Designed miniproteins, single chains, continued (5). Designs and how they scored, part 59

Each design is a single chain, and the fold is of that chain. pLDDT is the mean over its residues in the fold that is shown.

## One batch from the design tools (miniprotein)

Design m18172
Fold by ESMFold2-Fast:
Structure m18172 (fold): chain A 74 residues (1-74)
Amino acid sequence: DRIKELLERIIELARRGMETEDPAELQALTPEYQKIAKELEELIKERGGLSEEELKYIREEEERLLREYEERRA
């Protein structure tokens, strides 16, 4: 499933972006993140939305990344 692959990849890029303190690294990651996000948005729109299971996965990963980001910044 391409949507699942893109979700996993965008989460990985988001994690890497949150972990970096270097603006140059963030700048390099941003175009790839935006490209994947746009492709994912189009696919989700074509399908008519995300499943409850996919939404739960995204929420859990977002909460995990936010917690890790806060711990790193503390």
Scores: mean pLDDT 75

Design m18173
Fold by ESMFold2-Fast:
Structure m18173 (fold): chain A 85 residues (1-85)
Amino acid sequence: ALQADIAALQALIKLLPNNAVLYNNLGDSYNSLNNYNNAIANFQKAIALNPNNATAYANLAAAYSNLGKTASAAANFQKAAAIAA
């Protein structure tokens, strides 16, 4: 269940606070629950830890798009594309 996944990821982050992948996965779980504000916060932490993470930028863009923040979504999709190129 998504709630169980969130709890497990939060426990892992407590042990590995600098692991960008865990923050990206936590963001994905929140996004799947339509909790876009928590998803955005976790994708931003993933990017802060690994600024070359194209997946985290694409996921951040999708979360902004779901909130109707079209300019922020477009900017982050462009960053994801530039990193993936």
Scores: mean pLDDT 87

Design m18174
Fold by ESMFold2-Fast:
Structure m18174 (fold): chain A 68 residues (1-68)
Amino acid sequence: GPEEGERYGRLAEEYGVLGAIALAQGDRETARRYAELALKYAEKAKEAGNEKGGEGSIRGAQRILEAA
């Protein structure tokens, strides 16, 4: 439902931020792990009806994976 979509969206955003921080610190392995978690929850957010939040987090996570 909408609450699940919001919760998954926030998790995806949080993992995305953690991935970006790890990447900035040069920890590519940790950055990839967080980006993969961000993608997982972003897809769940999208499936639960948070399409825009999910899409945003997917793009953010993909940028981290590209840079890592």
Scores: mean pLDDT 86

Design m18175
Fold by ESMFold2-Fast:
Structure m18175 (fold): chain A 68 residues (1-68)
Amino acid sequence: SSMDEEEFLRITRELGELIRQLPEEEAERYTKQALEIIARYSAGELSLEEAIEELRKLKEEVERVLKE
Protein backbone atom coordinates (compact mmCIF):
# COMPACT_ATOMS: atom_id res chain seq x y z
CA SER A 1 0.00 0.00 0.00
CA SER A 2 1.04 3.66 -0.28
CA MET A 3 1.27 3.81 3.53
CA ASP A 4 3.84 0.99 3.52
CA GLU A 5 5.78 2.78 0.75
CA GLU A 6 5.78 5.97 2.88
CA GLU A 7 7.00 3.93 5.88
CA PHE A 8 9.79 2.40 3.73
CA LEU A 9 10.94 5.86 2.59
CA ARG A 10 10.67 7.31 6.12
CA ILE A 11 12.67 4.51 7.76
CA THR A 12 15.39 4.59 5.05
CA ARG A 13 15.73 8.37 5.57
CA GLU A 14 15.85 8.07 9.38
CA LEU A 15 18.33 5.17 9.17
CA GLY A 16 20.58 7.22 6.85
CA GLU A 17 20.52 10.16 9.29
CA LEU A 18 21.52 7.87 12.19
CA ILE A 19 24.27 6.13 10.18
CA ARG A 20 25.84 9.53 9.37
CA GLN A 21 26.38 10.05 13.14
CA LEU A 22 28.56 6.91 13.40
CA PRO A 23 32.37 6.72 12.98
CA GLU A 24 33.40 6.09 9.35
CA GLU A 25 34.07 2.33 9.72
CA GLU A 26 30.69 1.63 11.37
CA ALA A 27 28.90 3.98 8.93
CA GLU A 28 30.33 2.05 5.93
CA ARG A 29 29.31 -1.32 7.43
CA TYR A 30 25.72 -0.28 8.22
CA THR A 31 25.33 1.55 4.87
CA LYS A 32 26.33 -1.69 3.11
CA GLN A 33 23.77 -3.68 5.15
CA ALA A 34 21.01 -1.13 4.37
CA LEU A 35 21.86 -1.18 0.65
CA GLU A 36 21.80 -5.02 0.65
CA ILE A 37 18.26 -4.98 2.11
CA ILE A 38 17.16 -2.41 -0.50
CA ALA A 39 18.82 -4.43 -3.30
CA ARG A 40 17.03 -7.63 -2.19
CA TYR A 41 13.72 -5.76 -2.18
CA SER A 42 14.42 -4.30 -5.67
CA ALA A 43 15.31 -7.80 -6.94
CA GLY A 44 11.99 -9.19 -5.61
CA GLU A 45 13.73 -11.38 -2.99
CA LEU A 46 11.98 -9.47 -0.16
CA SER A 47 8.42 -8.17 0.01
CA LEU A 48 7.92 -4.53 1.01
CA GLU A 49 6.80 -5.65 4.49
CA GLU A 50 9.90 -7.86 4.90
CA ALA A 51 12.20 -5.02 3.72
CA ILE A 52 10.59 -2.60 6.22
CA GLU A 53 11.05 -5.16 9.04
CA GLU A 54 14.74 -5.73 8.14
CA LEU A 55 15.35 -1.96 8.00
CA ARG A 56 13.62 -1.51 11.38
CA LYS A 57 15.93 -4.14 12.91
CA LEU A 58 18.98 -2.44 11.39
CA LYS A 59 17.79 0.96 12.70
CA GLU A 60 17.46 -0.52 16.23
CA GLU A 61 21.04 -1.85 15.97
CA VAL A 62 22.38 1.56 14.87
CA GLU A 63 20.48 3.29 17.70
CA ARG A 64 22.05 0.87 20.22
CA VAL A 65 25.57 1.53 18.84
CA LEU A 66 24.99 5.31 19.06
CA LYS A 67 24.05 4.96 22.78
CA GLU A 68 27.45 3.36 23.54
Scores: mean pLDDT 86

Design m18176
Fold by ESMFold2-Fast:
Structure m18176 (fold): chain A 83 residues (1-83)
Amino acid sequence: SSFEKELEALKKAAEEAEKRGDYKEAGRLYYNLGVMLENEGRYEEAIEAYEKAIEAFEKAGESSKEELEKVKKELERVRKKLE
């Protein structure tokens, strides 16, 4: 589907950003992947994407502190949907 192709493209772009050391861009792409998965009710996959976004923003450092805190809050909300 078009949606699955978009998910694959985002994941590939995030992995390529990580390989070149662009952790802020990798975090942004993993975050967007997580949002798309969450909107489709794919909560376990969204959690994995948000965890990767958190790891990337932590590697990006202090300049990504605001993005890091935002993703952490979204991760907590998604985890509460899995009982």
Scores: mean pLDDT 88

Design m18177
Fold by ESMFold2-Fast:
Order: C-alpha cells, then sequence, then structure tokens
Structure m18177 (fold): chain A 68 residues (1-68)
C-alpha cells in the first residue's frame, strides 16, 4: 500500500522535473509568480522536504519586495 504510493510519487517527480522546466521558461516570461510556485514544488520533490518550507521563503521574498 505505502510502497505503491511512494512509487507513484517517484514517477510524478520525474514527470515534474521533465515537464515543468519547459513550462517554467514560458511561465516566468508571462507570470513570474506562477513560475516561482512551480520552482518551489520542484525543489520540495528533489530535496524530499515539505512544500511549505519553500512557500514560506517565497512569501517572505514577496513581502520584502512589497516594502521596497
Amino acid sequence: HMEEQKKREELRKEGIEKFVPENLKKARYVHPEIADFLEAEIRAYKENKPLSTYLDELMKRYEEEAKK
């Protein structure tokens, strides 16, 4: 049961790493915010860390950007 879920996540991670870089190039040109979120998701899968860690960093950067 758990083994099947982990294998599915592994396949999704490979798909994201292959598909998302191409879309990131496009999205960053049109919508940088969307590209930032996609990049955070890729990093979460690569480092096996919670997505919230990267989203927290992203939100902090946006907050500092708004202050300037």
Scores: mean pLDDT 65

Design m18178
Fold by ESMFold2-Fast:
Structure m18178 (fold): chain A 68 residues (1-68)
Amino acid sequence: ITEVVNEAARLARSEDPEVAEIARRVGKLATSKNPEVQKLAREAVEALRNGDIETARKLVEQAEKIEK
């Protein structure tokens, strides 16, 4: 949980504005009390670290639908 928040904060400083946008969204989702949302946030961080921006965006969108 804390690890995902820290990783998202680092990625939010990315020079790539798309990566930074997704990372900020992940950071918000990682503070959720819903374990499904937390799992998707962690998977999104892993996708961003691998440079898979498309997968990260899809995971964030799924988590945001659950969080509402």
Scores: mean pLDDT 78

Design m18179
Fold by ESMFold2-Fast:
Formats: C-alpha cells, sequence, structure tokens
Structure m18179 (fold): chain A 88 residues (1-88)
C-alpha cells in the first residue's frame, strides 16, 4: 500500500544517511539503489510527485558518495517525473 512504501523508502533513506556517517559507502549505495527502485514503482503507478521526491533523495545519497553520473541520472528522472505531475 502507499503508506507502507513511503514508510519503507523513508526508513531506507535514514539508514543510508547513517551508513554514510559511519563511512559504510557500500551499504549507503545499496540502500540508495532500493530507494531509486521504489521511486520507479511510484512512477509506474503514475504517482509522479512522490516518484520525483524519492529520485531526488536517492540522487543526494549518490552525490555524497561521489557518484556524480548516477546522481545526475536520478536528478533527470526527478525532473521528468515532476514535469509529468505539472502536465497532469
Amino acid sequence: AYKEKVDKANSLIKQAREALEKGDKETARKLADEVSKIADEFYEENDYLTAANFYRQAAKIYRELGETEKADELEKKADEAFNKFLSS
């Protein structure tokens, strides 16, 4: 359900930030991948605003990891999702 997926994504984001603070970059990367996958699910369900939000949050984690290419890709996905929200 919607609430369960939002709660899961927020939990993963919190865990990724904690992993970054501990220097566990591998765990932070895996958790960012899971957040991005949840954003894809919201996009497929036409929840473009929620998808845009979670793509941006995953992009921030990749940015802090120094993975600029993946961060840029997710920021583009967030922009595309937000544009669909505005046009709907």
Scores: mean pLDDT 89

Design m18180
Fold by ESMFold2-Fast:
Structure m18180 (fold): chain A 72 residues (1-72)
Amino acid sequence: MEKVSGEEGDARWSAYRGTEIDAEGSATVDGVHVHVLTTRRDGVGEIAGWAESRGSREAAERGFEEARRVAA
């Protein structure tokens, strides 16, 4: 599957195009805002896409929407 990456403001994101999404999650650790898309392959959870930004929650959210768009 093709991996696509980009930037949205202060955020970086990546996603595997056309990946089936099993779950979404987010966390903030020491000022880093992280969003993750996961998939299940052979019963194992794997990362299908992600976005992160240091100090900008809004940028991380925008990057995550782009990652979700690519994955779907």
Scores: mean pLDDT 78

Design m18181
Fold by ESMFold2-Fast:
Structure m18181 (fold): chain A 68 residues (1-68)
Amino acid sequence: MSKQELLREAAILYTAGSILYVAAQLDNDEETRKKAAELLERALKLYEEAGAPEEEIEKVRKQLEEVK
């Protein structure tokens, strides 16, 4: 994948993971929370592979910490 494709995929996964995290918090749904964590972990990996700015990587890491 190109760097631009990695960044786009990471952004999509981060957005999806963030939405699921909010849904899990509202519904107290552990299964949805776990899915959110998995998406955020994948987003983090892709952002790191793409060489995204540290600020963007830290945002994903912080949200992943909150999901656990």
Scores: mean pLDDT 82

Design m18182
Fold by ESMFold2-Fast:
Structure m18182 (fold): chain A 75 residues (1-75)
Amino acid sequence: MSPEEQAERLIEEGEKARRAGDLETARRHYEEAIRLAPEGSPLRVRALALLAAVYHEQGDDERAAALAAEAERLA
């Protein structure tokens, strides 16, 4: 499995965890997806936006805003 394919799978697993209410697991999966996704790729932009949403749901508004701004800048 390529790093890009691994990132796609991690995003899917993170979305599944988030739907189940497991925000900590979703955060970890999205962080790993960002690490594996190529810089500037649509996958990295998506993973950054999803991580921002999780941080916002956890009450880390400063980190959420920073990640959302990074995702928007790269899109």
Scores: mean pLDDT 83

Design m18183
Fold by ESMFold2-Fast:
Structure m18183 (fold): chain A 73 residues (1-73)
Amino acid sequence: MEEAEKLIKEGNELYEQGKYREAAELFSKAYELAKEAGDKALQAQALINLGRAYFKLGETEKAIELFQEALKL
């Protein structure tokens, strides 16, 4: 899905700028779109990026849960 891939790219740009909360919002939206499309690879990518953003926000336990979710895909 072009939209989900675009959101991941934009989220990564925000992440590189240190805007972790805004990045997490885009990664979360990308995950929902990938899930609706049944694209497990994009779902895993979005969850990994979301976990990275939550780790930077100090939400370590939530980040680990997101990484574990991605590994199941």
Scores: mean pLDDT 86

Design m18184
Fold by ESMFold2-Fast:
Structure m18184 (fold): chain A 60 residues (1-60)
Amino acid sequence: GPAAARGRRIAENLLAALEQARATGDQVILDVARREFEEARPELSEEQARRVEEALRAAE
């Protein structure tokens, strides 16, 4: 449904931003992605949230 599609788009966007942060070492991109994840967390499935949390740890 629309909520599931929204969660998937948010997770995909966060994962792309975190891969960019990891590749470039850009702390600003990392900080923005972390804040966006905290705000969007209720819209994500447990699996989507876990994947983003793993990407956040990898980008640190």
Scores: mean pLDDT 84

Design m18185
Fold by ESMFold2-Fast:
Structure m18185 (fold): chain A 96 residues (1-96)
Amino acid sequence: EYEEEIERLRAEALAIIDDITKRFGNVELGEKARRILEETEDPVQAASEIARLILKEFKDIKDQDEVNYLVGQTLRLIGLGLEIELLRKKAEEDAA
């Protein structure tokens, strides 16, 4: 059950990355973000690295609505990383 929930949260993270990629037409950003998710075992570290990548890529955006969108999406990604970490910890405690 916890594994299904973790996969659902990972799917939400991928959907956020896909939404950003489609909105700004930046395929390379999407590929880099997916690679971080695949190669980084720590979900909080992965979320932080992806958030940093997004903010660095779009640092020159001046439109307030686009800035608000990107900040919102990066906060969502960090929240998902934290939720996955909490679920992993709970699974370990329930198994002990």
Scores: mean pLDDT 81

Design m18186
Fold by ESMFold2-Fast:
Structure m18186 (fold): chain A 71 residues (1-71)
Amino acid sequence: GAAEAAAQLIALARGVERRAREVAARGGDREAAEEAIRHAREAIRAAQAGDLAAALAHLAEAGRALERAEA
């Protein structure tokens, strides 16, 4: 249901946030990592508010920023 979807999106967003911090710590692109963390936090807030569409959009942006941070 919607609650289970929200919980999964929150877990994924927290994973992106943790990974972005690790990437920044090991010499990755810090600006891109900070962007990934920002979008991950917005995804968590949107999911907690029940806005799954906004949560998915922010999670996608967080993933793209994380890929740039790792490159």
Scores: mean pLDDT 89

Design m18187
Fold by ESMFold2-Fast:
Structure m18187 (fold): chain A 62 residues (1-62)
Amino acid sequence: SLDVEVELALLTMLAHLYEKAGKFDEAIKVYREGLELARRRGASPQDIAFLEDKLKELEKKK
């Protein structure tokens, strides 16, 4: 199994690539998966806040 930090880093990288491509629905899905993983695996409050803020930002682009 991957460490949560590594798994979150990979998910945020993938989501950023979707954002860069203008694929905001795909980016939102990946960030939601990352937030669920972060909460389930006990990631830092800073990581959780980052993912929550990213989701709020992207939802406003709809």
Scores: mean pLDDT 83

Design m18188
Fold by ESMFold2-Fast:
Structure m18188 (fold): chain A 70 residues (1-70)
Amino acid sequence: MYASMKALADAVRATVLKQNPDMPEEEREKEEKRLEEALKKSKEKIEESREEVDTPALIESEKREAEQLA
């Protein structure tokens, strides 16, 4: 679970890195932190609700939020 969310965040980060290879390391660190915070917040809300959600739909929702932060 935690590892799965981290894998998603890493995948998004890798994509951003690929599109913006000239970004300074400091800016990349800040972007990664923002991404992790958003995903962590979403995870907590989902766990509290324990809604019946299809895995693909859940991943899409998290990815969408991550893209907004990027």
Scores: mean pLDDT 64

Design m18189
Fold by ESMFold2-Fast:
Structure m18189 (fold): chain A 66 residues (1-66)
Amino acid sequence: MEFLVRNLGELSRLEALEEELKSDPNFRVERVGENELRVTNVGDISRGIGLILRLIGDPDFEVTLL
């Protein structure tokens, strides 16, 4: 599963998310712009679904499924 996360709020929130996901073996993360991360779920699919649901509920982020 692959998706884009666009930052709509403070850049520090995107940077914190990037560090969180880089430390998680279920994800690969790549910064594709100043305000955008490309996230690939490579491990447990339930972790990917849970992350998407969390981010959709957060007004600082926009999620686009690929």
Scores: mean pLDDT 85

Design m18190
Fold by ESMFold2-Fast:
Structure m18190 (fold): chain A 80 residues (1-80)
Amino acid sequence: SSAEEIKKARELAKKEKEKAREYAEKILNAKTEEEAKKIAEEALKAGIHPWALQVAMAEIYIERGEETDNLRSVIATAEA
């Protein structure tokens, strides 16, 4: 029983992480700051935690070669 509960929890966490990343990509591809804010608001209304969204954005910046020490620190703190 506990193994099935753990599998469900992991699947839910994976889906939540995927949703956070989807919103983060939309924010980073927004043409204006106002559009980015609107997408961030929609993510929060969808139940995405602000910290999860920030981590997803930092990961995308690193993957795109826009890495900074500050963004790496954000990811390290979230994974600690």
Scores: mean pLDDT 72

Design m18191
Fold by ESMFold2-Fast:
Structure m18191 (fold): chain A 64 residues (1-64)
Amino acid sequence: GSTAVEMAAKELGIDPEELRRLLERAIREGWSPAEVAERIEALSGRRVSPRTAAGMLEAYREYL
């Protein structure tokens, strides 16, 4: 859900709206969790596992 994405963004130091747009694009373009993790790392400067990225994608997909 949106709350889970907002909390994740806060922990990573990313703008929640920016993370939301990244996840939305990931779903649209069919990115793997590993690709999402790499892009979040590039955006945040923090290490993110593919497992964490998969959880974020799933939470956002349920919100859609």
Scores: mean pLDDT 79

Design m18192
Fold by ESMFold2-Fast:
Structure m18192 (fold): chain A 68 residues (1-68)
Amino acid sequence: SSKLEAAKKLIEEKLKEAEKTLSKEDLDVFRKALEQILEHFEKNPEITLEEFEELVDIVWARVLQESK
């Protein structure tokens, strides 16, 4: 599915940004959170790509704030 491929690409882009900003420990927390969101997205085809992006941004903001 092109929608799932877009979601995976978004995760890869966010992880590349996170690698430059977060410690290895915080990066692991972020990766695990993104894996959970992706699994939820795969199981729930009603979730839009926009809603998925919003969830990723929420998780990113929280992890970034905690790493400070």
Scores: mean pLDDT 80

Design m18193
Fold by ESMFold2-Fast:
Structure m18193 (fold): chain A 82 residues (1-82)
Amino acid sequence: SMEELLEKIESYREVAPEVTERIIDLAELQKKLIEMYKERGADPEKIKEMEAQVLKLLERQVKLLEDYREGKISLDELRKEL
């Protein structure tokens, strides 16, 4: 779930505080955008697609944070891939 992914991302705050904050802030903005589209009666298929894209992005970002913590990528590479 999105909440589980966000909790996972938060666990990296000590390792990459600025990057973690940016990811969380962007995810919150995306959640607000999806809520606005729902309120305005957007197509359910479009909403589903938007939610799937956010989940896919968060999964990718968790993997990047894991790779950074394990020393597989540099901080500059982490920042560039976000």
Scores: mean pLDDT 85

Design m18194
Fold by ESMFold2-Fast:
Order: C-alpha cells, then sequence, then structure tokens
Structure m18194 (fold): chain A 76 residues (1-76)
C-alpha cells in the first residue's frame, strides 16, 4: 500500500509538470499510471480518475485531477 501510494504521488507530480509545460499527452499518460498504482489501494477511485483523465481537455483540468490524486496518495 505505501509503495503504491508513493508511486501514484510521483506520477501525479510528473503530470502537473507536464501539464504546466502544455504537454497534455504526457500529463494524461502519467495520470493513467498514477491511477494504475492507486488501483492496488482503491480500484473504484482509480476508475473514476481514468474517466476524468479521458474527459479532460485543458492543462488546468489535468492539474486539478493530479492534485486530487496527490492528496489521496498522501492520505493513504
Amino acid sequence: AAEAAKEARRHAEEAIEAAEKGDLETAKRHLLEAADALSRIDPELAEQIREAVRAAETPEELIDIAREVRHVAEAA
């Protein structure tokens, strides 16, 4: 659990950096990797994150998703 949470947090932080640079494809990839790590702790939340990532069209939306993932990972 602790290792999966650290992996999810790392990917969320990398997604924020990519989104801030305008690289939406890289940001989405990192968020999907974060969701995969979170699926070991909370599979339902992981599916919700995957849906949110798929629907996101702007860097701001991806940063908001990444911050939520980071917050959940810190609480785990």
Scores: mean pLDDT 84

Design m18195
Fold by ESMFold2-Fast:
Structure m18195 (fold): chain A 60 residues (1-60)
Amino acid sequence: SAEELLKEAGRLLAQGRLGEAAELVAKAYHLDPEKVLELAKEAGYPPDGAGLLGAARKLG
């Protein structure tokens, strides 16, 4: 699911694997953009690339 991809991206960010985390965030957005944007808003981040990575970090 998009949520599982964001959580995995958060784990990759914790490991310093920024490029791989960004690819998973992009895959999550492609799979379910509405859900990804909702999760970012709930996490308190803007709906841009940096904000989506911040949301993933908080979820992982």
Scores: mean pLDDT 79

Design m18196
Fold by ESMFold2-Fast:
Structure m18196 (fold): chain A 90 residues (1-90)
Amino acid sequence: SKETKIFIARLKIYSALTYGEKLAEERGMKEIAELFKKAREAVLNGDYDKAIEYVKKALELARSTGDEELVKQFELLLNEVERGKKIIKE
C-alpha cells in the first residue's frame, strides 16, 4: 500500500542518516557528524529539502578528506534520502 511504502521510505531515510552520523563519529569527524544530526532533525520536522542540503554539505566535507570509500558511502546515503523524499511526496 502507499502507507507501507511511505513508512518504509521514512525508516530507510532515518537509518541512512543515523549510519552517516556513526561513520563520521568513528572517524572523529565532528563537523560531519553534526551535519547528519541536523539532517535527522530536519527529517523529524518533515523538512526533507533541508535534510538533503545537510547531507550534501557533509559529502563536500568528506571529499576534502581524500577518503574515496567514505565519499562513495555518503553518495549512497544521499541517494537513499533523495529516493525516500520522492516516495513520501507522492
Scores: mean pLDDT 88

Design m18197
Fold by ESMFold2-Fast:
Structure m18197 (fold): chain A 79 residues (1-79)
Amino acid sequence: SEIERLIGIVIRAMGLLFDLELLVKKHPENEELKKLLEEAKELYKKVVEAFKAEDLEKAEEALEKMEEILKKAKEIAKK
């Protein structure tokens, strides 16, 4: 069902945000990681808005962008 998919996207987005917050906490001096966290928080708001609108496509697009941010953050954290 569409609602079950939307719930799954919200849970996944929360997990990505948590992982990113942990990376920022490990690297508190890294301003690039902090900016990526702020971008991810704005995308999470879009996921929640899409969930409220029952817009699966917009929810998936916002989640995908959050996944790209976490991938970038992990690469930055390795340096």
Scores: mean pLDDT 88

Design m18198
Fold by ESMFold2-Fast:
Structure m18198 (fold): chain A 67 residues (1-67)
Amino acid sequence: MVELTPEEREQAIRGAEGSLEKALEAAKNGDKQTASNYGVSAALLYAMAGENEKAIEALKKVQEAMD
């Protein structure tokens, strides 16, 4: 298992939060491709940080916003 340093983990979480915000904004604007792209990026960053529940929640929120 690849272990991140505490600082790398914090940066990954911050990156995930930023990507999720951009994904939800794109979804609201009808840009499903951009929403999906940022949503996947957010989920991957959360998963890398060990935040698997947040990764799943991020994907679910983006998918619901694209509906």
Scores: mean pLDDT 82

Design m18199
Fold by ESMFold2-Fast:
Structure m18199 (fold): chain A 92 residues (1-92)
Amino acid sequence: SAKLQQAAAELERALRASGFEARVEVEGNTLTITVEAPNVESLIGLALKFIGFGFDGYEVEVEIKGLTLTVVAKAKNEEELLSFLQELKASV
């Protein structure tokens, strides 16, 4: 979806503006976010936000390797994925 790709690109730019190296990719109803944090404090802060979204009903998987955070979010439809992207962008 062009709308999902635009929202993903906007989130990627927001993460980069916040000091992260970031890639945001959409395939179907799956979102993959890969970020490299400038330090451990920034990494932990971002990871906790994603974990919080999991408790708010989003299906999210979080993996940390060194200063790299990989998040996979699985949505049931485009509307749910757009909502997640918008909430995350507002939180960064």
Scores: mean pLDDT 82

Design m18200
Fold by ESMFold2-Fast:
Structure m18200 (fold): chain A 79 residues (1-79)
Amino acid sequence: SDLEKLRKEAEKLGLSEAQKKLAEVLVTAYGLSVEDALNIAQQKITDEIIKKLEEALGAKIIYSKEELAEMVKETIESI
């Protein structure tokens, strides 16, 4: 499955559990490719940033790839 592939690739990249969870949400809830989800999760995202991003994602059900990238940037900049 895409989720299994994502978990294996995330482990190889040394991502944190929080970064792995973000990548899983981006694939499962938002339909991003494994590659795109991992590229977003690899940005300097701490557990605190991920919590803020999850809150922001909960406010909007559907995002484009560009909107997701913008939201990640805005969340990082807010920290």
Scores: mean pLDDT 65

Design m18201
Fold by ESMFold2-Fast:
Structure m18201 (fold): chain A 81 residues (1-81)
Amino acid sequence: MEEEKEKHLKEIYERFLEALEGLEKLAEETEDPEVLRAILEGLERALAGLPKLLEAGMPEEDVKELRERIEELKRKIREKL
């Protein structure tokens, strides 16, 4: 069961990175403030969820990477607003 849990956490991490990459591209392509604000709101919710992933056993380095990527994307979006 523990090996399966590690696999699931790694899949969550990889899917999260893929989602962030997609949102980063979308944010770069759009000048629509409403779309940008919707992405920003989603990123705030994602950021609030990171402590739960750490508590669930996701490596600190992976959680740190997700946090840094989210904060960087938030910065880029704020520059457009």
Scores: mean pLDDT 82

Design m18202
Fold by ESMFold2-Fast:
Structure m18202 (fold): chain A 71 residues (1-71)
Amino acid sequence: SAAEAEALIANIEGLGKEVLAEVKDWPAEKQEKVKKLLEEVKEYTKKTKDLEEMKRKVQEMARKIEEIKAE
């Protein structure tokens, strides 16, 4: 539903702030990669409006953050 999509978008923004706070001690290069990833996810979710695709994108984001951490 639209309400679920809006709630997920709000959660993504909140998670973005929390993630940036968690990675604040990472090298600046890795922080920049995380910021770009968060922007890509927000842009995608605004265009998609499909709740299942949004959820899949958030899961992909989590995996990519782990890859950035491992670099």
Scores: mean pLDDT 75

Design m18203
Fold by ESMFold2-Fast:
Structure m18203 (fold): chain A 100 residues (1-100)
Amino acid sequence: ALEEALELYRRAVEAAREGRWEEAAELLERAAELAREENPVLARILRLSAASVRVQARAGADAEEGVLAVETGLRFEKGINAAVGATPEELEAIELFEEV
């Protein structure tokens, strides 16, 4: 259910803005699992974003750095996946998450 994954992503971005990095990472991992069957490309991007958020948390990142890690991971991986042959439908779902 991509709609449920999108809601978890919104909550992850909010948690990152509040400096709750571990909660943000856990929400991103849950969103990735929900997206796994419908959009494997999006699921991979969300898992990489979770890993990035955990790295920022260990480095003592502030709220701006945490949000940037979540958002940048999504944009960066979308670009790579488009270049290696992600479908239009997969990219459209990623664009919905970028609008958050």
Scores: mean pLDDT 71

Design m18204
Fold by ESMFold2-Fast:
Structure m18204 (fold): chain A 97 residues (1-97)
Amino acid sequence: DLRARASELFLEGAGAYVAGDYKRAIELFEEAARLAERAGDRELATLALLLLSKAALKNGDYKRAKEYARRARELGKDDPELVKEAEELEKEAEEGE
């Protein structure tokens, strides 16, 4: 089940993020987003891309952080709160360059 695996990877990624292992969090959230998109779970994919952007910011990868935030905004476009969070992350990534 792609959705169940995406959810598992998302939670593992969140654990890595809280532990400060941003490189591991990025790997886990990338796979979670990929599987969530394949499963048609746009909400989970959007959340994974937002956390990917946050992890990339913490890892100093501003260009990738901006790209992940843009993808999250495009995918989550029907949710104003997710769009706002993505726009704030895009701004943080731009200011970090």
Scores: mean pLDDT 88

Design m18205
Fold by ESMFold2-Fast:
Structure m18205 (fold): chain A 85 residues (1-85)
Amino acid sequence: MKEELEKKRKEYEEKAEEYRERAEELKKKYEEALEKAKEAEKKSKEEGQKLEEKAKELLKRYIEEEANEGLYRMGAQSYRIGAES
């Protein structure tokens, strides 16, 4: 039924936008964390290393959210093709 496919396409597009927004927020936090790590390393190499590990965790989350956006974008495209068929 075409209407169900269109509804699912919209749901997946909305989810993709949510993941995109989360990825953008995480990217900003990652960049901020890198700056803090670099500044802390000037005072203490050990503290700089700890903050760098936290930045790596943010980067990992960013990659996960970006991957989820891609998956939902692909899902939306599949539902769009089905609805047009």
Scores: mean pLDDT 80

Design m18206
Fold by ESMFold2-Fast:
Formats: structure tokens, sequence, C-alpha cells
Structure m18206 (fold): chain A 56 residues (1-56)
């Protein structure tokens, strides 16, 4: 449901940020792409979407 989708986007956002800060840009890019694929429903996790996109 919407809550599960939002939680998954937030999880991918956190993993992308962590990977980026660790210098693992390939893993960060993969998580950003996965989060972006879920963002067809932008109103669910819009804050997470904005944060992930600003890292890309």
Amino acid sequence: GPAALEAEIERLEREAVRAYLEGDYETAARHVREAHALLGKEELGERGAAQVLSLA
C-alpha cells in the first residue's frame, strides 16, 4: 500500500545517501535509480524524492 511504498522510497533514500558519503557512487546511483522508479507516485514520499534527486 502507500505506506509501504513510502517506506521503501525512504529506505532507498537513506541507503543512497550512506553509499554516497562512503564514496560508493555506483551503489548510490543504483539506489537513486530504484527510488526514482518508485517516484511515479510523487505525492507519496515527495520529501524523499526531492532529497534523492538533489543527490543525483
Scores: mean pLDDT 71

Design m18207
Fold by ESMFold2-Fast:
Structure m18207 (fold): chain A 66 residues (1-66)
Amino acid sequence: SPEEARERLRRAIDLALEVAKKKSPEGQKAIFEDIKSAVDAAVRRGEITPEEAEELLKRVEEFLKS
């Protein structure tokens, strides 16, 4: 279901961000690009809305700046 796909994506992003915090800036950028690609693909598949994608990417950027 779309709701299960959204929860799975958010959880995967959270785990990736925990790893990213221990990486170099270059490694953090690579992880961010991978997350962006996964989010964009989910929008194209209709699993999440563009609005939900924007909120997820905002959360990713916010976490990396913290």
Scores: mean pLDDT 80

Design m18208
Fold by ESMFold2-Fast:
Structure m18208 (fold): chain A 74 residues (1-74)
Amino acid sequence: MAELEAEARELERRYEEAPSDELLAELLELNARIAELQGREEAAALYRRAAEALRAGDRAAAEAYLREAVALGS
């Protein structure tokens, strides 16, 4: 758990220095794994869909899935 959060934080730092959809998709995949470990399966699925949408070039769909995942993370 903590290791995955540290990995996500490292990817966030890399994204700040050199933004890319690939790096953002990796961050979303790590957030999905963290959510899954927390028992938040619905949020995990949405993070994975957001990452998939980004890799497909569908930023609007990725943003919509991310909004839903964050809303479930209360």
Scores: mean pLDDT 77

